# Designs tried in a protein design run: designed miniproteins, single chains, continued (2). Part 85

Each design is a single chain, and the fold is of that chain. pLDDT is the mean over its residues in the fold that is shown.

## One batch from the design tools (miniprotein)

Design m6945
Fold by ESMFold2-Fast:
Structure m6945 (fold): chain A 72 residues (1-72)
Amino acid sequence: SDRDSVSNLVKGLIDRAKEQGKTDLVQEIQKINSETTDPMELLQRILQLAKERNDQVTADMVSLTLKVLQAR
């Protein structure tokens, strides 16, 4: 489901940030996830965070998922 796909992406992004020692990024993603119930808004907020951090890999992953959800 779309919700499971978004949940799996968010978990993957948090796990990757933890592996990279980016504890501040982990906290910011967790905050967005706790404050946002709408999957589209959640992805848009994480996309903005990735752009502000110049994290192109995260931005690309979120953008792709967002486009797939918007196409339905």
Scores: mean pLDDT 82

Design m6946
Fold by ESMFold2-Fast:
Structure m6946 (fold): chain A 65 residues (1-65)
Amino acid sequence: SMRDQRDRSQQLGDDAIQSGDLDRINQALSLSVRVSVDSVRRGDLETRQQSADTGRRLSDAARRL
């Protein structure tokens, strides 16, 4: 479940960045934040780190638009 959420969040993030669509980037960013919060509650440090990396990449992509 957490691994599936992590993988889905990463896939949606990468797709959003490739699309260049700000609305899609914002939706993916919201999901990455939610996954990060859930990972903290579960003590899943790997998912937390991956969500932070995904969020940074999404923020960088939005800034470039």
Scores: mean pLDDT 82

Design m6947
Fold by ESMFold2-Fast:
Structure m6947 (fold): chain A 93 residues (1-93)
Amino acid sequence: SREEAEKLFEEAKEYYDQAMELIKEGKYEEALELFKKAIELYEEALKLQPELSEEQRDELVEFYLAYAYFLDSLGKEEEARKLFDKALEIARK
């Protein structure tokens, strides 16, 4: 449902915000775990509501870009590239 999707977006955003804070603290392993939780929740929300608002699309693009930049900074270039590709796909819809 729309309400379930919105709740998943809110939960995903909380994990995303926490992951960004952990990066600032240099806690990279913990940040990776939270990015993984955030992506799982965002992808679940997309299954429930594939039609995104502009605000939801912008949030997802920012999320995938942030996660991709973080992975690239850790030398995980292939994983980062896949997330950059996902950000581009979402931005074009």
Scores: mean pLDDT 86

Design m6948
Fold by ESMFold2-Fast:
Structure m6948 (fold): chain A 95 residues (1-95)
Amino acid sequence: DPEKLKKIQEKLKEGEERLREQGIEFSFSYDEKNKKLTAEVVSPKGGVGKVSLYGEPDSDNWVLLTGTAFALASDDEEAREKIREEALKLGYEIS
């Protein structure tokens, strides 16, 4: 549904702008040909979370992908490792 995708993109852009105000860099992309969703987060402390998922560009996938990337950018190494292990088990690609 093109209208739903547009609304999701607008909401993600709003969230990106709010996080950028807090010194968090956020970007997302969707490769329509390969059905690949990617989210990347850079924290104020320089932590990086980059996650990809193959699937539909629906709101649930974007929320899960964004949350996972943000968690992987955390300065808590133990929490990052646990989230990384769970994401890999769920079939996410992590950089």
Scores: mean pLDDT 72

Design m6949
Fold by ESMFold2-Fast:
Structure m6949 (fold): chain A 100 residues (1-100)
Amino acid sequence: MEEEIEKARDEVLKTLNELYEKIKSGEMTDEEFDAFMNKLDELFKKLQELYIKRVKEEAKRLGMSDEEIDELIANLKKSFEEQMKIVREQLEKARELYKK
């Protein structure tokens, strides 16, 4: 589980780094930007699913109720959605800044 989460996280970071370097080049097209953002969305979704699975397994091990687990998962999903929104906004701002 931990190794799967680490690999998914590393893939997100690698994709973010590749996107940022392309943005800094000033040569990125709208189509390329959208393709990278779609890839990031898919990778974030995969990372979210792995985190939810880990949290659910740990919460069950600790004896949490189904209601408490559902609330925890709902909060985690909201956190991931907000984080991805911030990432997208920051990348869009960076792209505008480096546009030649």
Scores: mean pLDDT 81

Design m6950
Fold by ESMFold2-Fast:
Structure m6950 (fold): chain A 75 residues (1-75)
Amino acid sequence: SSALAARARAIGEEVARAVEAYRAGEISEEELREAIERAVREFARLLAERNGVPLEELEPAIEETVAAELEAALA
């Protein structure tokens, strides 16, 4: 639990840094999307391993989360 929480925090910090860089004009929207997708997929992998489910079962949730996070970052 603590290890998962620590990794979730680190992933969230990576996304926050990417959003800040995008808002500062330092990275493109494509680079922001790639950063968000990498973060969401890594977190999904950790959840899949923890719950003993195949990562592919989380693909719809990954796609929805990436879209929602990107929309929020662009607002």
Scores: mean pLDDT 81

Design m6951
Fold by ESMFold2-Fast:
Formats: C-alpha cells, sequence, structure tokens
Structure m6951 (fold): chain A 79 residues (1-79)
C-alpha cells in the first residue's frame, strides 16, 4: 500500500485488538494509502468506520430479512 511500516503495524495491532477481520484491515489500509499525509491518529477512526460498515450490513441482513432470491443466486456463484 506504500504506507510507512509504523502505520501498517499500528493498523494491524489495532485491528487485532478490536477483533476486526482481515477484510476490514485491508479496506482501512487502502483508505489510509489514499490520504496525502496519513498519521497514526487516522488509524483508529478509519478502522472503526470500516468495522462498523461490516456490522451495519450484518444487522441489515439479520433484521430486515431482504428477499433472498438474488442473494441465493450470488451465494451459489461465490461458494
Amino acid sequence: FGLPDELITAATSYARTIGASEEVLIAALKRLSEKPNPTIADVGPVLLEENNKVGVEALKAAVLKEPDEYLEQLRAEVE
């Protein structure tokens, strides 16, 4: 990602601490790499935002019970 090693280490450590997935960590690192001057102070907020997106989507799937016809087809394609 072209980020300083200290930022990658901080992001990885923080992701592990909050129980974020590898997918969330990768998304956060990508967002940090798109910033002109990313700092350690940016790591926490970005990781929390990406982790919260995954949580919100999981809650929508569980609570709203969207019609499964299209999701069933997508699941068949990726699994």
Scores: mean pLDDT 68

Design m6952
Fold by ESMFold2-Fast:
Structure m6952 (fold): chain A 87 residues (1-87)
Amino acid sequence: MVIEADFELTEEELARLEEAAKPEDEELEANREKLVGDEKAAKEFLIKAYERLKKELEDEPRLVELLKLQIEAIKKGETLRVTVSLV
């Protein structure tokens, strides 16, 4: 199943999310060989990454809500599609 969500974000909130996610992208690349073919390990890694982002961005409620949906989608084996409107 696909979960669809619409979010209003400022350019500043989007920039904060992108910057905060940069270390996870680097860690994912470094551990890619360990995660390829292991769906459980990949899901656990992604959930931990998004939980860290949620804590780091806890002052940004709209970003926290987006990250919550992403974590829930991963746990359910569903795809999250997000439409972001800049305000």
Scores: mean pLDDT 71

Design m6953
Fold by ESMFold2-Fast:
Order: C-alpha cells, then structure tokens, then sequence
Structure m6953 (fold): chain A 82 residues (1-82)
C-alpha cells in the first residue's frame, strides 16, 4: 500500500516548505529535513518497486526532485545572508 508512503513524503515536503518560511531556520535544519525526505522517499520507492507500481515510483521521484530543488534554493538564499 504505497498511498501511505506517498502521503508521508508529501507531509515531509510540506514541513520543508514551512522551514523555508521560518526566519530562524538554519542551513543545517534544511539539510536535516532533506535527509528525512530522502529516507522516506527511499522507503516509498522500495514499496513501489516491490508492488510493481511504476506510476507511484514516478510520483515519488517527482516529489523528491521538488524537495531537492526547494532545499537547494533555500540553502543558497541563507548563504547570501551570511
């Protein structure tokens, strides 16, 4: 049942977006959030692969890619304020 893993991944991406809006969030906080997202995505990919669900696999890859792009942008913005 990959829907639970997808929902968890979507919640972790929303958490990253909340951290990006927090003026007290550090580069370390954003990196830790991305690592958590990566762990959830890896578990979700394993479930999708075991179930032979290519649509879920693509959705997981897209969500993880979005998180990487968002985190990279936020980290670069914080580096400019240093």
Amino acid sequence: KVDEELAELEREVERLKQLMADPNATIEDLKKALEEIGDVAERALQVADERNDPEARKRIVDLYGEAVDLATKAINELKKKE
Scores: mean pLDDT 81

Design m6954
Fold by ESMFold2-Fast:
Structure m6954 (fold): chain A 90 residues (1-90)
Amino acid sequence: AREEARRHAEGAVAHAEAAGRATTAAAQAGGVIGAMGDALGGALAAVRGGDREAALEAAERALAGGEAAGTEAGRRAGEAAARAARGVAE
């Protein structure tokens, strides 16, 4: 269970980091894109820290940030980060 969750978390972290970098490079626009970056960063920190309460909260923020970004890659990254954060909370 933990090994599987860790593999999922590592994949989600890589995906979220790639999406964050691509989004930030384009994202001199700020606003919604900044909020997505914050949500992904929060989810990654929660996954890495193993904090159950923070992980659950970060999952919600990551999903919302991904949707707010309005891109398919951002939405997928937010969903993956949210799943990883929930996996850590489990």
Scores: mean pLDDT 60

Design m6955
Fold by ESMFold2-Fast:
Structure m6955 (fold): chain A 80 residues (1-80)
Amino acid sequence: APGGSTLNVEVVAEASKVEEVKKAAEEAARQAIDPGMPAADLEARVAAAVKAIPGVKEAKASRSDPGRPVTEIKVTVKAA
């Protein structure tokens, strides 16, 4: 079987805040991957947490394999 799952986080942010948003989004995603959390809500919780970051205009989160533990976080930030 292939390794674990990748959490993909896609963000649209203010151009001047792309670097700050990327760091904050990576931290928010990492905190949302708590072993005690229901896996079904992970994507929604990550998207909500990232959307709360100042300078974020749009946020989406998805997993490559919902049946596996998240072993990789990939954050993509696009300037608006």
Scores: mean pLDDT 77

Design m6956
Fold by ESMFold2-Fast:
Structure m6956 (fold): chain A 108 residues (1-108)
Amino acid sequence: SLIAELEAALEEAERAGREAIARGEPFSAMLARIGAIIGKISDPEVRARATEAVHEARAETLAEALEAHPGESLTALLEQPEVQRRLLEAITRALREVIEEVRREAEE
């Protein structure tokens, strides 16, 4: 089931993200792990939708963080565990939305 595949990918991405943050890995490592998980999605259109959703969630969350911390660089913000947690939460929420859209399209 494509839905089961997507749900498994979401759980794996959330786990990988939490582990990366716990280990103090840079955000680029967390994003690479999540990207690799999304890259395993069998349906190319859904894979593209998931990739775009993650990209948009990341951009929006980073824009909000930059506005909240005037004068800080993007690099300095991405080193903050709280910012990384907010990014992971935004990414996993975006992936959940893609799953629910795919469910609706399958006439769930």
Scores: mean pLDDT 84

Design m6957
Fold by ESMFold2-Fast:
Structure m6957 (fold): chain A 62 residues (1-62)
Amino acid sequence: SVMDQLDQLYQQLYATGSKQQRQEAIFRIAEVTLNGLISPERQQQAAQRAVQWLQGLLQATS
């Protein structure tokens, strides 16, 4: 699922990323949580945006 993918990518970033990248990821994960308070559909959309950002960031650093 997108939520499982988000968790795995965040763990990868946390282990290999910079402090600034980790802080940005925390804020994006907070956005997913806040959208979840509105609806599951909004949470899914926010999680997909976070996944896309994390994938792009991790690809750029390799």
Scores: mean pLDDT 80

Design m6958
Fold by ESMFold2-Fast:
Structure m6958 (fold): chain A 76 residues (1-76)
Amino acid sequence: MKELEEIVKAMREAGRDDDVAAAFKAMQEAAKKSNGDENAGLYAMAETLSKGAKEAGDEELAKKAEEIAKEAKKKI
């Protein structure tokens, strides 16, 4: 969770607020569809943030988000 919050902060500081909003929406929709599975929500959010970071050219941030997505996916 803390690492995901740091990624969100970095994305906002980079001016990518639309990507952050999309990530929160993906999280809420995935959690709702999975009967509130926190890991499904985290996976969707981290995947969306990773894509946004790659589009911004921040490969380090994208890798951090991908690792969070991988760990969340294992727990679904």
Scores: mean pLDDT 79

Design m6959
Fold by ESMFold2-Fast:
Structure m6959 (fold): chain A 95 residues (1-95)
Amino acid sequence: SLEEKIEKFKEELLALIDELKANPTDKEKQKELLAELEKLLAEIEKLVAEHPLDEKANKIREAGLSLITVIKEGIETGKLNETLLEETIKELEET
């Protein structure tokens, strides 16, 4: 079901966030997590394309995009955007 797919993607995004928080300065690990997230986001984008008006599906997509930004900034600057990361966690938990 749509709800089961949303819950699965939410769990996978939260697992990536846990790995990112465990490795806040490891650029090689962050690059691996970015690649995993980009693959996951491609599947989330397909779900949103099939259900463009579903609020939860769109929130999961926005959370994934925010997490891409957090990881890319971490790789580029050596510092994670903690404010955006915490906002992303809160959005996922509220979904």
Scores: mean pLDDT 86

Design m6960
Fold by ESMFold2-Fast:
Structure m6960 (fold): chain A 91 residues (1-91)
Amino acid sequence: IDPEKLLEEIEKLIKKYESKLKEDPDKSNFNLGLAYKTAGEVYLLLGKEEEAEEYFKKAEEYFSKSKSTVVDPEVLELEVDVGLLHIQSVL
């Protein structure tokens, strides 16, 4: 797994959910929160703590706007990829 490509895919997903905020704000805010959190985790793995903190703050903002817990499959796949990247960095 390439962390730079993973970040590019996360950014694409963020833009997708931003475009859906008016159609489904609660679900979109939740999935945006997850996407930002996942990007923050990738930045931590790259040793970019300041970028990671900024993305985690964005995740908190989006989670505060949502009461939904519905995770889109695309976001779940990103979380799995980050988990695999973390395992590779520890092993």
Scores: mean pLDDT 78

Design m6961
Fold by ESMFold2-Fast:
Structure m6961 (fold): chain A 74 residues (1-74)
Amino acid sequence: MSPEEVVLKRLEEILEEARRMAEEGVPASEIYDRVVERLAELNEFARRHGVLTPELRERMQEVFDEVVRIIREA
């Protein structure tokens, strides 16, 4: 699996974890902190492997925006 494919897969996993946490009634602040932590780790992984492109940054932002929406709707 390429580093780019790993990043895309982990972004899907972050989004799925955020949805599960919201469904389980985890406080919005804890979901937010967890997602921010995981996105920061993933950003570092992408930078280290030279795949932190504008397109990948946009996808990371889209996932963050979706998590914010999930939190607001919970």
Scores: mean pLDDT 84

Design m6962
Fold by ESMFold2-Fast:
Structure m6962 (fold): chain A 104 residues (1-104)
Amino acid sequence: MEKAEKEITEILKSLSDEEAALFQEILLKRLEEKYGKDLADLFRRLLTQRLQETVRRLGRPPSHEESAEVFARSLVEAAKEAGVSSEELLKLAKESYEEARKKA
C-alpha cells in the first residue's frame, strides 16, 4: 500500500482544487460501486477525523498538499481494511484521474 499512497498523493498534489474535488468524487463513486458503502463510509470517517486532527495540530486549515496527504493515507487505510489490493486501488485512481482531467 505504500506505493499506492505515494502515487495517489502525487496525483492529488498535481491537480487544482477543483480537479482534486472532482477526482475524489469519481474515485469514491467507483470504490462504492465495486466494494460497497462500508469502504466509502469508513474512508469518510477516517478522512474527517484526520482532517480535524490536522487542523487542531496546525492551528490553521491544511494546505492543498497537506490535504492530499491526509486523503491518500485515509483512502489506503480504508482500502486495506476492505481487502482492496494496491494494484486495484491504483487502477481505479488512474482511471478517476483521467476522467477528472477531461471534465475539468
Scores: mean pLDDT 83

Design m6963
Fold by ESMFold2-Fast:
Structure m6963 (fold): chain A 99 residues (1-99)
Amino acid sequence: MSPEEIVDEMVARVYELIDKENINMDEIFDVILEAANELKKQLSPEQQAQVDREVLRMGTQLLIAMSLLENGEDIEVVKEFMKKAVDKFAARVKEIIKE
């Protein structure tokens, strides 16, 4: 699987998890970590460090999403927030791969 295919498969899998009635943030983060670890096997040490930084950023976005749900935010608003966060993560990781 190419690096770009790993990212695209991760996005599709995460979107499926977001679209469930009961969102499991741990499952979502596990999918992201698995994809990042597979990706890093094909990347330079500098690119690996950049991917790790993006994973930490994505973890922060998931914590924000959990906080929004706990504070009674509309589930559809939270799902859109999460999808946008995943799309930004994927776009940034694809730019790292090009370097």
Scores: mean pLDDT 87

Design m6964
Fold by ESMFold2-Fast:
Structure m6964 (fold): chain A 92 residues (1-92)
Amino acid sequence: MTKLEFLEQVIKDLEEILENVENYSTKELIEILYTLEGNLRLMNDPSLDPKKLQEEMDKKIKEAKLSKEEVIEKLKKRLEELKKEAEELKKK
């Protein structure tokens, strides 16, 4: 899988989640946000220890005090950043 293919899949999945956001709990959205963050960090730096990164993300999920509105806004911002990165990769 190329980086572009990964980004396009993530963009599609995130758009689908945001279209159906009323069906998700705040906890589910927080889990989605930090799972995505972990996957993006591994994609950009594959030398990272995936077990240590998973433990770090699990801690963030457990300690997160984000409202549903705050997590939705963070997901929307991430979606726009990912779309921009995918367009830059296509510009060749």
Scores: mean pLDDT 81

Design m6965
Fold by ESMFold2-Fast:
Structure m6965 (fold): chain A 83 residues (1-83)
Amino acid sequence: STLTFTVSFTKENLLSDEELDAVKSLMTRVMRRRGAPQEFIDLGLQGIDEAQQLVKEGYSYVKVTLTLTADGELTVEREVVRE
């Protein structure tokens, strides 16, 4: 089975530090429950921090998608909108 994790942030819906911590905690719990390896969880947490930071730097929309295939191939895709 393929595991996917997607996080997206917009300038209008920027999370507070408390909301960000809650999202990170929820993601970690859900992914561990689904049997995700620690590397996948670590990259997901990095993706959340990266998306939030890019929005704080002035990007209007940031999306990060992680995919782990049954064969163990891990890919990270980034979409950044400057409009």
Scores: mean pLDDT 82

Design m6966
Fold by ESMFold2-Fast:
Structure m6966 (fold): chain A 79 residues (1-79)
Amino acid sequence: SERARDAGEALGAAAADAEKEGASEEELLEGAREAAKRMEEEGFSKEEIEEALREGARKARELGGEKAARALEEVAEEV
């Protein structure tokens, strides 16, 4: 969905920025889980949440955030 792609792009950029500021792997995982929970509370479907997390991982990787991308991918597998 369009809203899931938009949310994912914003999430990926935020996660990459957090990694640059020294966020640990555990902090990135927790942030990704919190983002998934917020999307669920906002009425996103499980499919939209998975799409957003995977799009976020793609965006984070483009920005050099490999740890952030892996955290987002791990949480996407939990959805």
Scores: mean pLDDT 89

Design m6967
Fold by ESMFold2-Fast:
Structure m6967 (fold): chain A 58 residues (1-58)
Amino acid sequence: MEKEEEERRIEEIRKLSQQPGVAKEVLEEDIEIGIREIKEAVEKTVAMKEEERLKKLA
């Protein structure tokens, strides 16, 4: 994943958390990002395994 994009998102979350009213919503976004990252990692691992299988069949 692009580290630059991750850094940008973290900075945005920090900026938003400066406002007390937004703190709760910022936390929710952070959790969603974490879940997305885990999902992507799992999907990538599965895709790599499938690609290795297909390469062997070719």
Scores: mean pLDDT 65

Design m6968
Fold by ESMFold2-Fast:
Structure m6968 (fold): chain A 67 residues (1-67)
Amino acid sequence: MSEAAKEALMAGGASEKDARAAAEVVAQSTNPALARAVAARGIMESAGADPATAEAGAKAAVELAGL
């Protein structure tokens, strides 16, 4: 669900093969950080943050949880 939106975003910015490989890794890892990042982005946008700020926050959340 949240990961599907991320996969679509990655496919838009990366090669189809690379985007699919990344999506498979995310799905297999059951990464809660990705789900939280997508939720955080939605919350930030609802709170009035611009889309770029919300996206940056989501990426930071993924990196922090991925460590």
Scores: mean pLDDT 55

Design m6969
Fold by ESMFold2-Fast:
Structure m6969 (fold): chain A 92 residues (1-92)
Amino acid sequence: TLEERYNIALEALRRMEAVAAEGRAAGDPDAAKARIVAIARELVTRVPDDEVTAEARATLLDTNPNATEDELVVAQAGAIIAKVLEEHLASL
């Protein structure tokens, strides 16, 4: 459901923000980046949207043809969050 997708996306966003804050406090940005990538992969798996993820991948590769798979999955997760927030706002 839209509510389930919204809750999953919002949870992922909150987890990524918490990990980023922890990484800044600990002075370990590489460990924080790896954890954010793992959360992004989990979100893409739990909220599959082939059109949105394909478009996000193509868009990043058009601007950065050397983008890593980690960068691509973070972009795909961001696109899912944006779409889910749009759908939630449209439902109000």
Scores: mean pLDDT 84

Design m6970
Fold by ESMFold2-Fast:
Structure m6970 (fold): chain A 62 residues (1-62)
Amino acid sequence: SEAVEKFEREILAELTRSVSLEEASRIAADAGKLLEQLLKEGKSLEEAKREAREYAMQLKRE
């Protein structure tokens, strides 16, 4: 979906400032999958993006 693709690009851009492109790409993809799942479960875009972003930040920490 367009929302997931946009979110993945935003997370990738943010993460490339502190981790390698390879790691940032993996984290962004995993966070995007979580966003898609949360949207499918009926969460609002705002809530789903918040949870997926928090997940990405946890993956960044080792």
Scores: mean pLDDT 84

Design m6971
Fold by ESMFold2-Fast:
Structure m6971 (fold): chain A 65 residues (1-65)
Amino acid sequence: MEPSLAEARTLHGLGLKEFEEGHYEAALKAYELALAIAQQLPPSPEVEALIAELRRNIAATRERL
């Protein structure tokens, strides 16, 4: 898959869905993959906002594990 903002957002959405369903390990994996993709993109306000949100979601999910 090509690294793209759309792909990172899709994985972020998947992570949110898994978290809401109580699948914290699956949510963590989705968030971490989304973060890895987002970090490869050129800096922009949109990319930085997504990275910040993903880091918060990862921290919250780890607290559940």
Scores: mean pLDDT 85

Design m6972
Fold by ESMFold2-Fast:
Structure m6972 (fold): chain A 86 residues (1-86)
Amino acid sequence: SMDKEKLERFKELAERYRKLWEENLEKLLEKEGLEVTPENLEKALKELEASIERAIEKVEAGEVDLDVAIEVLEKLIEELEKFKKE
């Protein structure tokens, strides 16, 4: 059985990652060399939401090592927090 506490931690981190992405979406598009347009903003947000949902589904299905998933997500959050401060 999957560790319930670790799964809850992963979901909390996924929500934090989504929030950071949404708060920095325009700056993230600029960093990627994409134009800040309503179409690009909507596309990026939809792709992010779909990616988070699929990641949660894979973790819940036991397809991904939960400790590795948490570590990767923590690193992604740390990089976004650093990017926000630049």
Scores: mean pLDDT 80

Design m6973
Fold by ESMFold2-Fast:
Structure m6973 (fold): chain A 77 residues (1-77)
Amino acid sequence: AAVAAAIEAALRAYDAALAEIEEMIKKGAPEEEIRKFAAEKAPLGAAFVAAYEAHPDSPAVKALEAERRAKELERLK
């Protein structure tokens, strides 16, 4: 439970950061501002990957793998 919650929290934080970067790009924010923001949020991605690799049998990780696989299959059709 605690492990799954931690991975989910890290993923949510990372996804939020990616969404903000995408929003900044769409609004034409300066590339320097985008790079600075991405650099500040890079530790979130690293933390997520570390949690993911440490707990591959976690239900949260299994759910992410299933979602990623389904999306890949959809792209191939």
Scores: mean pLDDT 70

Design m6974
Fold by ESMFold2-Fast:
Structure m6974 (fold): chain A 114 residues (1-114)
Amino acid sequence: SQQQQLLQQFLDSLSLVLSPEDLKIVEDAIKSSEEVQELVLQIFQLLGKLINALLNGDLESAKRYLGEILELISQIENEELRSILIKYLRSTIELFQNEELLKYFEKELEKLKS
């Protein structure tokens, strides 16, 4: 299905950054829950939009997509999966060397820890 193809594309993208151990945690979590699978698919689609916004210098759209991604991550009950996705997201933002977006990310992340 289209959803299975999108999931595989996301897992392939994660495999470039994550350790084999972290990647297995993501795969197992997705297989164990349809809710997690849906959240991860939405996160992947928003990550694509975030990257496109960053490549176009659209910081306002980048901040909006980042906020939406963090809200979806907060709905994931598996703390280990949340930590892995946050780490991946931080690494992605750091790759673009945008200090304003990184500061926004850390502020939004603090709100989720309350």
Scores: mean pLDDT 84

Design m6975
Fold by ESMFold2-Fast:
Structure m6975 (fold): chain A 79 residues (1-79)
Amino acid sequence: GMSPVVKEYKIMQIMYDSGKPMSQQQITDKMKPYGISQSTISSTLNKMYKQGKIDKFTDKNGNSYYKLSDAAKAAMDSL
């Protein structure tokens, strides 16, 4: 299986390429080719949020959206 570091990096690449806040479902759909489960995506996003790699927003309908933190975006800009 894919290592945790590689999973996080793939999610960061997806978010960086999007340039817009993404729902968990949108991230899950983009990770589908890698065979990563919805529960693994959910736990990975929670971990990345707690580490300050991503920001989390909740809309008026209770839907959560994620984007790269400013620090993570700056790191991706340097690659």
Scores: mean pLDDT 84

Design m6976
Fold by ESMFold2-Fast:
Order: C-alpha cells, then sequence, then structure tokens
Structure m6976 (fold): chain A 104 residues (1-104)
C-alpha cells in the first residue's frame, strides 16, 4: 500500500468520524492523512494534503480550538496556491480563516 493510498484511507475514515461527531478522532486521522500525503509530490498528493488540512481545520473549529483551526486553514491555502482548485474550495478555506480571525 502506497503512502498516498494510506492517506486516502485515513482521510475517508476521518470524514466518517467527523460525520459521527467524534471530532478528536477525526482531527487525528486528518493529521495522519496530511503527513502521508505530504510525502507524495504529485498533484494528487498535494490535492489530498490540501483537503486533509481543510477538514482538519473544520474538526478544530468543532473542537473550539480556533488557533489550530486557523493554522490548518493557512497551511491548506498555501497548498491550494500550488494547485488549480475550484474557487469554492479556496473560498471555504478563506471563510474559515476570516471567521477565526474575527472570533479570536
Amino acid sequence: MSNLEKAKELYKKGKEYLNQGDYEKAAKLFEESAKLAATDESDEGKRLLGQSLYNLSDAYIKLGDKEKARKAAEEAMKVYETLDLSEVERALVLMRQSVMDIAL
């Protein structure tokens, strides 16, 4: 199993826990997914890294850790700048960052 395949599996499990309201488990799985995705320099690996960091930010918002959420969103934005991603994906990351800046 490649690091990218493992990262995809962890990302999928993270989303399942996020949907179940287990935000601590979701955050851990998204962190592990992002770490493995970062070892893959392909566009697919970079996209998965951005998606993992984006969902990690969401999990931290749900946990009330606004500083960790902001940092994850900033890291996701840096990854997204290296990729041709949808305007919606970029706008959602920016919205999270903006909300955290206002609410801190």
Scores: mean pLDDT 78

Design m6977
Fold by ESMFold2-Fast:
Structure m6977 (fold): chain A 78 residues (1-78)
Amino acid sequence: MPIDEIIRRLQMAITALKQGDTDGAIKRLQTALSLAKKSKMPEEVISAIESALKAAKQGDTDSAITYAQKAIDLLKKQ
């Protein structure tokens, strides 16, 4: 259940990035990161979300999407 919520928020962040809603993406990535930390997700997942958030804040949309997708792929293997 926590994994599904984190994945949903990461998917919503990717959609926001693709639509040019950088502020919406950042908020969703921050929420996903908070949930991942609270749920004690692996460091690799947390690191991927942190990298996506950093890229989004720097305006690097392609890298932000790539890191968010990596976090989703890692979560699906749990």
Scores: mean pLDDT 87

Design m6978
Fold by ESMFold2-Fast:
Structure m6978 (fold): chain A 74 residues (1-74)
Amino acid sequence: SMEDELAALLEEFSRALRARDLARARQIVDEMMALPVPRHLKRLALQLLAEEARRLGLDDLAAYVEGRIREVEA
């Protein structure tokens, strides 16, 4: 399901951060942007990614995700 795909990407993002694979984390954000999910669900998922990146001090990655959130909200 769409929710299962979104949940899998959230889990893979956390795994990429633990592995310190920031390039993979960015790819996962781009994959999430490409998913045909309702705008509000995509925004919520991206907000969770931005919060996790900020919590870990990954400010450039968090800013990238926040930029994607603005695109979804536009």
Scores: mean pLDDT 86

